# Designs tried in a protein design run: designed miniproteins, single chains, continued (4). Part 109

Each design is a single chain, and the fold is of that chain. pLDDT is the mean over its residues in the fold that is shown.

## One batch from the design tools (miniprotein)

Design m15785
Fold by ESMFold2-Fast:
Structure m15785 (fold): chain A 94 residues (1-94)
Amino acid sequence: VIERTLEAGIAIARAAGVNPDLTLEEARAEYERAVEEQERGAKVAPLSPMEAMPLEEALRQALDAALANAPKAINDPNTSEAGKAAAQALLAHA
C-alpha cells in the first residue's frame, strides 16, 4: 500500500514539475524511519510540518497534495503521458 502511494506520488511530483531523485526503496526506508521516530515520541530538531506528523496524517497530507495536483497534471498539455497515467490511477484507486 505505502509503496504504491509513494510510486504515484513520485510520478505526480514529476508531472507537477518536481523531480525527486528518490527510488521507491529509498522513499519506503525514509517512511519507516519516520514511523519509528513517531512511535518513540522523539524530541527532534525542528522538522518540516510533513516530517513532524504521525504517519497516518503524513500519508493523508501526501494523498491530499497528490489528489490536488492530479487534476492539474491530467489537464496540463505539457504533462507527460506517464504522469497523466499515474495521476489517473491515483484518482481511480485512492
Scores: mean pLDDT 55

Design m15786
Fold by ESMFold2-Fast:
Order: C-alpha cells, then sequence, then structure tokens
Structure m15786 (fold): chain A 67 residues (1-67)
C-alpha cells in the first residue's frame, strides 16, 4: 500500500516538472502512471501501483532525453 502511494506521488512530481519544462506531450504518459498507481494502491496491490508510478516518472526522462 505505501509503495503504491509513493509511486503515485513520484509520478505526479514528474508530471509537474515536465509541464514546467514545456513538455506537454509527455503529460499523458506520466499522468497515466500516477493514476494507475493510485488505483492499484486502493485495491491493495501496492507493489503494482508503485511500479505504475515509477513508469510515469520514467516517461519524463524520455522527454528530457529527446529535448
Amino acid sequence: MEKGREGAERGRRAAEEARAAGAHGGYSVIDMGSKEAEELAKKGEGEKGFEAGERGAQGTDVLMAQA
């Protein structure tokens, strides 16, 4: 449970950073990761939620690499 919530928060922060950097196109990928992490955390699948959140954060790295 805690891991899923942590992943969701990480995904949200990555989304805010991407938005601040003007990477609008990447917002969907990061946002999906955060939402999946929250949903899985609520269902008690914290590990899967954590992984979903981390995937969202990784999306930001891809955008930065392509900048």
Scores: mean pLDDT 55

Design m15787
Fold by ESMFold2-Fast:
Structure m15787 (fold): chain A 78 residues (1-78)
Amino acid sequence: SPAELQALQAVIEEVARELFPNKTFSKELLKPLAQFTKETFPDETNRRAAARRVLLHFRDQLLAVPKAHITLADLKQD
């Protein structure tokens, strides 16, 4: 559901601020993270728990970005 993905994007953004207080995430990055979270944890009703697991899975990649604002392009290599 588009509404469910939008709600999950907001939760991921909130949890990301808690886990990475010195970083911000672009909306273009939040969309694929929400989709990955839904696909990886389809039966998880606790959106915060699912978001936290996904963000911690990508922790090293996210922290490797030297910029404060992380975009989708920062996680994709050509």
Scores: mean pLDDT 79

Design m15788
Fold by ESMFold2-Fast:
Structure m15788 (fold): chain A 93 residues (1-93)
Amino acid sequence: MATVTVAVERVEGERAYGTVTEASAGTGLAVGAPAVVVFAGPLEPGAGATVVQDAPGGRSVLAYGRVVEVDRERGLVTVAVEEVVEAEGPAPA
């Protein structure tokens, strides 16, 4: 199973902001770079989640999946990745 682990630094509403610490090959997510975990309801195993990371050239990587592990003591969230989409960012104004 492809997984991504994010070290969470801040939670605001249904978004957890942090840094990717581990990413399975093929997710397109960069280890050591900032990421946002967008989730619905409580941040717990089984919750739907999307890991969003900015990519060079105004693109974003969106890894859709489900939370499989939450380590509150270490501030780590692990998402099982089901689908990865590369989205073009908004055109420069």
Scores: mean pLDDT 79

Design m15789
Fold by ESMFold2-Fast:
Structure m15789 (fold): chain A 97 residues (1-97)
Amino acid sequence: DEELEELIRRLEEEIARLRSRSDPQSQQMALVGEFVRAALLGDEELRQLFFEAGETGDPELVLETAELVLERETDPAALAGAEILREQAEKALAYRK
């Protein structure tokens, strides 16, 4: 899919740009970018879940996507990014208590 390849290429460029910055926020965003890259490079089911989470903003779908990346990935940067999003989604869901 040419559109997916272009999206991944642009994401890789953004991750490299964020990593070149010294601020903590840019470093965290680079880790989240590595998570996004892992989700996009996953199978069709993971990509579909990722796009649905992005479209709806549903923290439950964000949590499911992050948990799948944590189960399937071995890249420490992608795992760190997934952990950040898992924590954010869990906190969002806690507000529903």
Scores: mean pLDDT 82

Design m15790
Fold by ESMFold2-Fast:
Structure m15790 (fold): chain A 88 residues (1-88)
Amino acid sequence: DELKKKLEEARKKAEEYWAEATKLADQLEDSETFKALAQKALDDILHLPELGEAARASKDSETALALYEKVVEALAYQSKAYYYENLL
């Protein structure tokens, strides 16, 4: 089942990018705040700008922006997973 394999691969990629985002959040002083903002964005893409603003304002903006990029990738793979799920 090609569609089922694509769905599983997309879900796995979303989980991998989310795990990388979590590791980056752990490096930040406001780790719990960044984890909460990232989770909020993952649950609803309309909240992604809140994470972006926090990342730009961060004392460690390089790490925080890397976290933002990983959340964007996780969202992209979640969207692919949703697309494949709707085809099954």
Scores: mean pLDDT 87

Design m15791
Fold by ESMFold2-Fast:
Structure m15791 (fold): chain A 92 residues (1-92)
Amino acid sequence: MKGEVILIFLEELLENESDEAIIAALEELEKVITKEMEKRGVPKEVIEKIKDLVKKMKENVNNEEKFRELAEKLAKVVDYVEEGKYEEALKI
């Protein structure tokens, strides 16, 4: 999954959905991403970083600026993981 696809999905949620619906969608996104990453043998530290970013996004659904900042970080981590650049992903 490309980070750009995640950003488009999250922007659509932020503009069209309730806070409760955004949180539910984030929980499903986390499950899909983490399961696929675990299956591909992505390091646990990178998976935990993604979980932490999603947790912070859920805590900031009422703060659009912070939510967008965290969404961009999540997308960048996912892009680095797709490239096999785990050290770079951890620096986000």
Scores: mean pLDDT 84

Design m15792
Fold by ESMFold2-Fast:
Structure m15792 (fold): chain A 113 residues (1-113)
Amino acid sequence: VSDEELEKEIDEALALMQIGVLKSTKQAMPDISKKAIELYEKYLETGDEEEKLAAQAYVLSDTSVGLAKAGKWKESEEYLERARKLAEQTTKYREDLLKAVEEAEKKAKEIKE
């Protein structure tokens, strides 16, 4: 059940990137969001699944910090767990993604406390 819910939410995050939700924002995009867009665009050019998984992991980790700022701490923790699982499925980006998730977790915990 939880794995099916994770797949749906990951697909939604990817769809949000694809339809340009981040492009419509009036705020400056964080570097993590920029990296996610670049990786997703690379996936569209190459078809390499690792780029797609990496983009999804960055989106989820960045969103977790935003959720923490909004006081949605349980959702923030769930998004961090999902991002970590996606990072573990990559080889080329695994270490960089796990570091990004760790930094997002630190920021979320600082906001929560």
Scores: mean pLDDT 70

Design m15793
Fold by ESMFold2-Fast:
Structure m15793 (fold): chain A 66 residues (1-66)
Amino acid sequence: MDDTMRRLLEVSRRSARVGDLTGDERVKRLARLAVGYGGRGDIDRALRLMRRTVRLTDEAERRLQQ
């Protein structure tokens, strides 16, 4: 899957930015883990962690709008 690593890196960048703005270290850590598993070729685990990271990042970003 040609662009999986690119997508993981983009999610990681967004999660790092949102984590820095909200102080949510967990969001940053999960994104880093997803990229790590993707780099090892463990795509299934990387995608599961990516989905969880996106959800938590979206929740943290919603808190910034309040």
Scores: mean pLDDT 76

Design m15794
Fold by ESMFold2-Fast:
Structure m15794 (fold): chain A 81 residues (1-81)
Amino acid sequence: LAEELKERARRAVEEFREHAEDPEKAREAAERLERILEEVREAQEEGKLSKEEAEEVIREALRLAREAVEEHREAVERVVA
């Protein structure tokens, strides 16, 4: 379960990166990531994931998402500057 959720989160972040030029597709990928993070929290509350497993999945997903957002923002700012 934890590894499957990590892979789904990684795929959602990659879809965001691939479709950064398409605002609708980028938003859909971001919403998908949010749903995955909610699913991780629910699974932890239901005892399907340990607290450690849930924290690891969330931490990794958020790190990848922040990296993707920062890279995209920096690219846009350089063009506008």
Scores: mean pLDDT 73

Design m15795
Fold by ESMFold2-Fast:
Structure m15795 (fold): chain A 79 residues (1-79)
Amino acid sequence: MVDEVRRELDRGVEEVLRNVESLLSQGDLEGAQFLGDAAVETLRRRAAASEDPRVAQLLLDAADRVRSKTQAMINEAKK
């Protein structure tokens, strides 16, 4: 069960990051930041609502990955 949640989150994170990259390729830095921030907030709210602490931790880890990678991509696009 935890492994299935992890695989689902990995796919979701990859999809969000692909959409962030697409916005950055269009020059939409604000849209990319907004999408990343919205995804992080959604994952944090899901973690807070989770009854399984292991699932909550996976959601928080996914939120941290989205935040870190989105920020790295935006910083790279600014160079």
Scores: mean pLDDT 84

Design m15796
Fold by ESMFold2-Fast:
Structure m15796 (fold): chain A 94 residues (1-94)
Amino acid sequence: TPEVLQQAEREILARALELLDRAATLPPESRARVEAQLTAVLSDAGRRLREVEAMWKAGADEEEIRRRVEEVLAETTARLDALAAQIDALLAAS
């Protein structure tokens, strides 16, 4: 369970860094908005993964922890993909 949590954190951060790199070429105002949205997504994901870690420390079943991590990853990935599409639209407009 700690390993699946650490892997989830790494995957989320890697995707976030890719989006930050892509956003680096945006005008400052658009870049600031994207960075704020990305920070909100990361903060929510981090909070949810901490909740899953607390469940693991409380003795929750390994399969339940895995399902919860997969749920956080799927929802976070969907939010990051939506942000990626927003970045692409902003880049096409500039």
Scores: mean pLDDT 87

Design m15797
Fold by ESMFold2-Fast:
Structure m15797 (fold): chain A 78 residues (1-78)
Amino acid sequence: APKIEVEPISKTKLAVYIDGKLVAEVEVPELSGELRVVVSVVDGKVTVRVAKGSELLGEKEFEDKSIPDGQYVTTFKA
């Protein structure tokens, strides 16, 4: 399966990678605690969600047909 990775690039911005390719940069109010990052890809429609527990902190939706269909999940600990 393709590998998902996340890295902080500021105090409020998280970079999301799939197989070493930068997919998105997501703004959140604060990079603190445990954050769940979910990337959903259906027919080139990409949705990136960053959540803390049940709270959605940041979301991006765009089209990229080069990303394989699937659901990619990782956790970021600040």
Scores: mean pLDDT 81

Design m15798
Fold by ESMFold2-Fast:
Structure m15798 (fold): chain A 60 residues (1-60)
Amino acid sequence: MEELGELKMRALKLGQEGFIASTDPEKRERLGALMRQALKSSDIEEVKAIEKEIEKLKAE
């Protein structure tokens, strides 16, 4: 099983990359909200779901 801290850091890095690359304020707000949710989560499955949602937003 992956460690929770590693998953959180990966989600944050992906979210930060998407945030920097995006000029859409709504997309930036959603990425910020997902990054905050990942930081607050204590559930590995929730953090994995957040990472997938960040990846989808980055790809559009």
Scores: mean pLDDT 79

Design m15799
Fold by ESMFold2-Fast:
Structure m15799 (fold): chain A 62 residues (1-62)
Amino acid sequence: ARDQAIAQLRDYAAELKALVDAGRLTPEQAAEAVRRYAAALEAALGVTLPQSVVDALVAYAS
């Protein structure tokens, strides 16, 4: 469950980064989207994601 949640968050962060690079999304919007999706995955799957992973993917997407 946790590894699957991390994989889903990484894929989402990569999509957001592509949108930021294309000028379709601001870095701030991408950062907020990663954090919201991480929280949604934790709630839906009953897992706790390491804060270091969330922070790294926020930085990656923005």
Scores: mean pLDDT 84

Design m15800
Fold by ESMFold2-Fast:
Structure m15800 (fold): chain A 74 residues (1-74)
Amino acid sequence: AQAKRDAVMQEGAGKAQKALQKGLKQGLTIGADKLYQVTKETSKKLKELGDTESSEKLLKDGEEAVKELKEKAA
């Protein structure tokens, strides 16, 4: 179980970094949107593995970070 969660988190981190890198090239707002999409997908994967608490925390923290970044970009 732990190995599966670690794999999901590692995959999510890699996707988030790539999305941020590609999105930031187009602008802060686009980078934030792409990061949020990856965060939602990783959160969904964690929930499917039965880790609902970590999934909800990741989604909440990610949503807050994306909101902060968008407000700074405006």
Scores: mean pLDDT 73

Design m15801
Fold by ESMFold2-Fast:
Structure m15801 (fold): chain A 70 residues (1-70)
Amino acid sequence: VEELAEQLKEALKNNDIEKSQELLKELFELSAKEPAKTKEELDKIMKEYPEEVKEVVNKIILELVKKELE
């Protein structure tokens, strides 16, 4: 979880939205195994890069909405 969180921070710092989206999805998958640890790492990232995380989350939501609407 920590390694993926560090990779996500680096992607957000570099404005790599596609990589950030992939890494955030991986962290959500890991949250099923390690919910407390994943939440703690995500909270740290959201404090450091709130706007970047918001943009990545909005893209994930938009993809889900498109799939639902088909």
Scores: mean pLDDT 72

Design m15802
Fold by ESMFold2-Fast:
Structure m15802 (fold): chain A 72 residues (1-72)
Amino acid sequence: LDKQTEAARGVANDEEADKEVELEILNAILGGLPPGVEEAEKSATPEQARRMRERREKLLERVEKRKKEIEK
């Protein structure tokens, strides 16, 4: 029920460790993408490379936004 899921989210929100783990993951993502991603971008066509860069930029933007939300 909604009450059960609300309780589960409450417990997760109350646990500092969960937020710390999430921040560690977000920091790891912001610290750099896997080398294979950059290599794939170099081997792609100009149009594909542009799309890959746009997707990467949007992903990083979402990660940064989430990190700021947790830090507030």
Scores: mean pLDDT 61

Design m15803
Fold by ESMFold2-Fast:
Structure m15803 (fold): chain A 68 residues (1-68)
Amino acid sequence: SAREKAEEARKKFLENPADLSYFNELVTWYDLAKDYEGLKKTAEEALKIMPNNKLIKEALEYAKRKLS
């Protein structure tokens, strides 16, 4: 399922945070799963690792907007 693919991509991202391809992948799968709570939590975790990353900030704001 899309949610399972999002969780797998999240695991790969956390193992190698420098590879933003995994972050792009998890955003896509969380969006397809409509799991915006999962996307928000993962983006918040990612920002602790890379606080100034614009892509991650935009994903977090996207998730927050979907949850509003």
Scores: mean pLDDT 86

Design m15804
Fold by ESMFold2-Fast:
Structure m15804 (fold): chain A 81 residues (1-81)
Amino acid sequence: GELVEEAVAIAREALAAGASPVEAIDRAIDALAKRLGASELQRDLARGVALLVYAVLRAVGASDEEAALAAARAAARTLAA
């Protein structure tokens, strides 16, 4: 749960600071990937999964914040796998 909680915290702080949803997602991925020593391929996979989650949730009526935070959770789970 720790990585997911960190990803959500980073994304939420980025959004509060005026970052776009995609920027918030990318900041969460960058921070976690550096901490975990993730490969470029692992980062790319996490970003791809996160952006798909974001797009699907926005399509079904979730807010930018709800979709971005869910995408950050998905990225954290992908990096932890």
Scores: mean pLDDT 89

Design m15805
Fold by ESMFold2-Fast:
Formats: structure tokens, sequence, C-alpha cells
Structure m15805 (fold): chain A 71 residues (1-71)
């Protein structure tokens, strides 16, 4: 991983508890998943990461949270 990708993933992981709380409260629906994904990407871009890096980090964290909740 590049240093930027590692930092983006670390920031996205810090947001993991908020993502998990939202999905537990609102449910795992296509609409909620899209809203959470868009919010994660926006927060990462506001933190200075590129769109590509932000999307990759958001996808990784959201996917991990969904997999854990569906277990």
Amino acid sequence: LTPEAQRALAVAEELRPEVMERLKKEGITGKVLQEVYDELVKKLQEAGFSERTARAAATAVLGDVVRELLK
C-alpha cells in the first residue's frame, strides 16, 4: 500500500464505529448503504485524500462492517 492509501484506510477505520452504529440503527438496506458510502467518501476527500483513494478506503471499511453484521 502507498503511504496515502495506508493513511486513508486508518482514517476510514476511525469512522468504523459510526458506520456500524448507523447500520445497526437504520438497517442494512441499499439506500442506507449508499448514504453511508457517500458520507465516508466525502469525509475522506475533506481530509485531503484523492477520490480514488477515498472510494477504495470507504469500500473496504463498509464491506468489512456489512460482513461482520450479516454474520
Scores: mean pLDDT 83

Design m15806
Fold by ESMFold2-Fast:
Structure m15806 (fold): chain A 93 residues (1-93)
Amino acid sequence: NVAEALARIREAAGELSRAMREMLEALENGDREKYKEAARRMEEAIDRILTAGGEHPEVLAAISEIFSKLQEAGRALDEGRLEEALRLLDELA
């Protein structure tokens, strides 16, 4: 069901955004254990998004949008624009 796949992708994208935000917070605070846990949750969210896309190719456009936002957030982080990166991540939630 495409509607259910879209709902799962949106939920996983929100979880991905939260996990990446937690990773950034853990890095700022030097909390290695929190960082590892958030990284694990990020990997699980990515796996859920990719699995849904594999089962329902019709949702690939939504997946493409998510990864486009992630690339923009990554670029903002590389350029030292933390506030913009967090805003882009919030758009995924």
Scores: mean pLDDT 79

Design m15807
Fold by ESMFold2-Fast:
Structure m15807 (fold): chain A 64 residues (1-64)
Amino acid sequence: SPEDRAQAEGARDDIVAWLRDQGAPDSFVQEVDERLQRVIDEARSLEEYKRQVQAIVREAMDRL
């Protein structure tokens, strides 16, 4: 839905801002941002989006 997509886009912006605040390199921020955009475009539900985003965030935290 438009509301679910808006919520997902907001979460993406927050995650990208957080990565920049942690001092992540621009290339790493771009990689994560592209993965998040793919999840937003491909996820069939908000619940699926949340599961995939959690995995991406955990991987990003491990690589920082």
Scores: mean pLDDT 81

Design m15808
Fold by ESMFold2-Fast:
Structure m15808 (fold): chain A 58 residues (1-58)
Amino acid sequence: MMTPEEREQRAREVRITMERFGLDEETIQKAAELVREGRFDEAHKLIAEALGSVKRPP
């Protein structure tokens, strides 16, 4: 799908976007690493779950 360079750029964009949504740094870094590895489904799932948790804090 994407070249390694495109995945690196996408990971950086995801990090910036997730910071704007107020996600914790650990979750942001994990999602960015998944994007860098081309694991977009896993990154999407992690981000969706993190956003869901914001609505229902422990």
Scores: mean pLDDT 73

Design m15809
Fold by ESMFold2-Fast:
Structure m15809 (fold): chain A 68 residues (1-68)
Amino acid sequence: SDEEIARLKAGLEQVTALIEAETDPRGRRTLAALARAEVERAASQMDPESAAVARKLLDELLARAEAV
């Protein structure tokens, strides 16, 4: 649902802020892996269209974190 995607987006934005603040590359990889695992867990309970939106949102937020 749109509410589930909005909640996921808020959580992912919090994780990307943690990645941006993390100075240890291993720590950044761990946070990114946890974000990916959570999105895949959520996506497995969604319809294909919502799952695609959730995965695209993850890609966009992680790309933003890497741009910093």
Scores: mean pLDDT 77

Design m15810
Fold by ESMFold2-Fast:
Structure m15810 (fold): chain A 77 residues (1-77)
Amino acid sequence: MALPDRPLSAEEQRRLEEIRRWVEEQKKTSSPEERAVLDAITAAAETLMRRGVALPTAQDVRDAFEVELRIRELKEK
């Protein structure tokens, strides 16, 4: 029998691919630290989909990334 992680549906796979495309584009202008954040957010999105908790969009990933950048900016003051 399969373990607890269910396979991604075609819709979930398409959403994850859209997220990955946006992330790769964003990485072209990102620092190494920002690229690590993008990778972590992408991994979290895939985990949420596999657990059936949420179906994040590329916009949700963008919003999460912008929040992380603002938190880092606030820490630099």
Scores: mean pLDDT 75

Design m15811
Fold by ESMFold2-Fast:
Structure m15811 (fold): chain A 77 residues (1-77)
Amino acid sequence: SLEEYEKKVLDEYFENLLKFLREQGVPDDFIEKVKKLYNDLKEKGKSIFEINAEIYRYLKENYPDVFKALIEKEKAK
């Protein structure tokens, strides 16, 4: 189903994001907070665009250098 496909794509994207955060040296306690935010937004039925916007805002506020590195990585695709 489309819902199963959207869930799979979103979960894969999020796992890749968490891997990147770990590689950048982000502390495990912050990674758990990002995980909780993702799950809360997902349970509320937020779109992938809304979830990404909220996570990016949270990351930018707490780890602006890591956020900058993430955006540069996305531009290099």
Scores: mean pLDDT 79

Design m15812
Fold by ESMFold2-Fast:
Structure m15812 (fold): chain A 88 residues (1-88)
Amino acid sequence: KLPAEDDDEKKEIAAIAEAVAKAAEEAAKKSKDPEDKELLLEAARLYREAAKAYAAGDVEAGKKKLAEADELIESLSEEAKELLNEEL
């Protein structure tokens, strides 16, 4: 096959983004802080949008959505970050 961006790599990134979105949704259910719950649910949506973009071959849109999701994750409390790590 001609060297393009690896289809397996795009699928792997999409799968990882979907897994992180699911972990964020589960962490949101366990979180006691309403702000952390909101941030986790928003991050989950952005990770799913990133996964969809990568699956469609839109790497630039996928990167943008991953960056937005990562900023929300960095804004989480230490406790919420631990919950997310337990689900991953």
Scores: mean pLDDT 79

Design m15813
Fold by ESMFold2-Fast:
Structure m15813 (fold): chain A 120 residues (1-120)
Amino acid sequence: SSEKLKEIAKLLQEIRLKGGEVLEKMKKSSKEEAAKLLDEFIKWLEEKMKKIIEILKEAGAPEELIKEVEKVHKETLKKLEEIRERLKAGELSVEEAVEEVKKVMEEYLQKMNEIIEKIK
């Protein structure tokens, strides 16, 4: 089970690094390209989130904990989608969208680390 927890930690690190890379690219992009980069990141993130759930199930994590992780995933994706739509609608500048995505991803990683520490 400690090996499965290490796999999740590695996925969270990949998410952190990819998030940082996407934010740096968005800063240098037009609004249209930034929205596209965010859309591609959301799709990539959703696949990584599915992998985290698969690993938790394989590790025999309690159903309640899996449901907590699923809620965090759903809320994070919804917030990122709302930022994407506001960026597309011209309600956010690229700089404002980058700052909001950064906050959402920092909150996501903090919540995931707190949940994972509970099962050690």
Scores: mean pLDDT 90

Design m15814
Fold by ESMFold2-Fast:
Structure m15814 (fold): chain A 87 residues (1-87)
Amino acid sequence: MVEVVASTPVATVVKASGLDLEEAARCLVIARDENGKVVGATGGYAFGDYCLQKGSPPAGKYKVVVIALDEEGNVVAKDEGEATVPG
């Protein structure tokens, strides 16, 4: 399960329950709108169960995929769910 826990003009914080992001160097978040179109794919920093991204997508409902990456860019974990970005 993924959840947007904070969104500001400079950063968005996504919580990915069930992923061990503690050992990840990076995370990638891919957001799809209500019509299934990709509206953003952004890399960020992983810490604990949280993925920190630079910037904020437009307010709305998204289907979100969180991908945890090691220092070499290999996928070490993946989770998906639905999240709402507040306006």
Scores: mean pLDDT 67

Design m15815
Fold by ESMFold2-Fast:
Structure m15815 (fold): chain A 98 residues (1-98)
Amino acid sequence: GKPKMYPFEGKLTLPDGTVEDVSGLVTETETYIDVTATNKNNILSLRIDKKTGKLTGFDSQTKQKVTGTGSYDEKTKVLTADFTTEDGKKGSLTLTLK
């Protein structure tokens, strides 16, 4: 089917521990959720497999690939993602879909 698109606002915790406000778009298909989280400094692009929760993506601030897990709660409309950069640092993302 056609992808569904949802605007969001949320918080990005960077690998250095900095918390930033982000907004952007979630694109949902039958098999994955694509997240583009943007602020004035950075773009974080993530893909979450809906069956496994496996996350892959790219962090433009560190210029590194990220891997991890993500989940979406349809009742609360909250998406959470935990990721690790190629150099082993951890970050997280919490979004509320509009």
Scores: mean pLDDT 82

Design m15816
Fold by ESMFold2-Fast:
Structure m15816 (fold): chain A 87 residues (1-87)
Amino acid sequence: KIEEALKKAKEIKEEVAKETDNEKVIAVAGNLAFYALYTALTEGKEKALEEARKLKEEAVASLTNPEDKKIVEEGGEKAIELVEKLL
């Protein structure tokens, strides 16, 4: 399950890399995708998407730097969209 989540997260990371060359956005997307996919495998799709959206919102709210907020928001949104389509 960890290996499966890592493999799928890598695929999402590659898909995001086709849309942006910002390595930080790609990294955020990959990390959130892994979390969401692992949660989907252990607790189900609906719970995974709910928790991923909540984690993105909390992460953005916790940051004070506008550039960091934009990176997390962009990467997180791309990850959630791709995970939702993959599940």
Scores: mean pLDDT 81

Design m15817
Fold by ESMFold2-Fast:
Structure m15817 (fold): chain A 88 residues (1-88)
Amino acid sequence: SAMAEARRLFEQGLRAAAAGDFARARELYEQALALAGEDFLETLLALAQLYRAQGDLEGALAYLRRALALRPDDEGLRAAVAEVEAQL
């Protein structure tokens, strides 16, 4: 299924990030997100962390806001959005 393939790509992205290959991790996460059809929460959060680690706060915020749209009552996501906005 498309979701099974998206999860496989997400897991490959996690391995690439753990190895320090952030460019490859981004490609794999973006492929996973595109294939999922719906916003894929774990992949949105992984992309947000990747962008934040690279100092791209605007990119991080875009993915955090998408994650928050899926989980509007998630206090951790609300706090993460507020923290990144305060750094802009």
Scores: mean pLDDT 87

Design m15818
Fold by ESMFold2-Fast:
Structure m15818 (fold): chain A 85 residues (1-85)
Amino acid sequence: SQEEELAKALKLSLDRILEALLAGRTVGPFGVTLVSGVTVSGVIRSLESLLEFAKTVAKEAEKNGETEVAKAARQMAEKVEKALE
């Protein structure tokens, strides 16, 4: 489905962003447009900003019934929370 393809693409993009941040690289502006047409945008400067972005995507995806996208975003939030320990 379109949602499953979006969830997979989001997971790959967020994993690359996490790897870049852990390597000390700058990321910058990032956005995702949900299947519903809602766009979530942010500036990713740190693990904390990635965490907030992932939480926002999960919340908006849940509101729109996009369960697979919400799951992918929540999994990234959990990875970032562990990295912040």
Scores: mean pLDDT 88

Design m15819
Fold by ESMFold2-Fast:
Structure m15819 (fold): chain A 56 residues (1-56)
Amino acid sequence: SAREAAYEEFLAAAKAGLLTDPEKGRALADRVSREYGLSDDETDALGTRAAIEAGV
């Protein structure tokens, strides 16, 4: 699903340390929101969940 694909992208980025940079995290969130047609709230929730799962 779109949500699962978005979550996997955030999880990969979190494991690579990209989500520790606010500018890179915001740019990824904006791209994922547009690409998968997700709301900002849903995109932020997925990014937060992925960061927690990755231990960051």
Scores: mean pLDDT 82

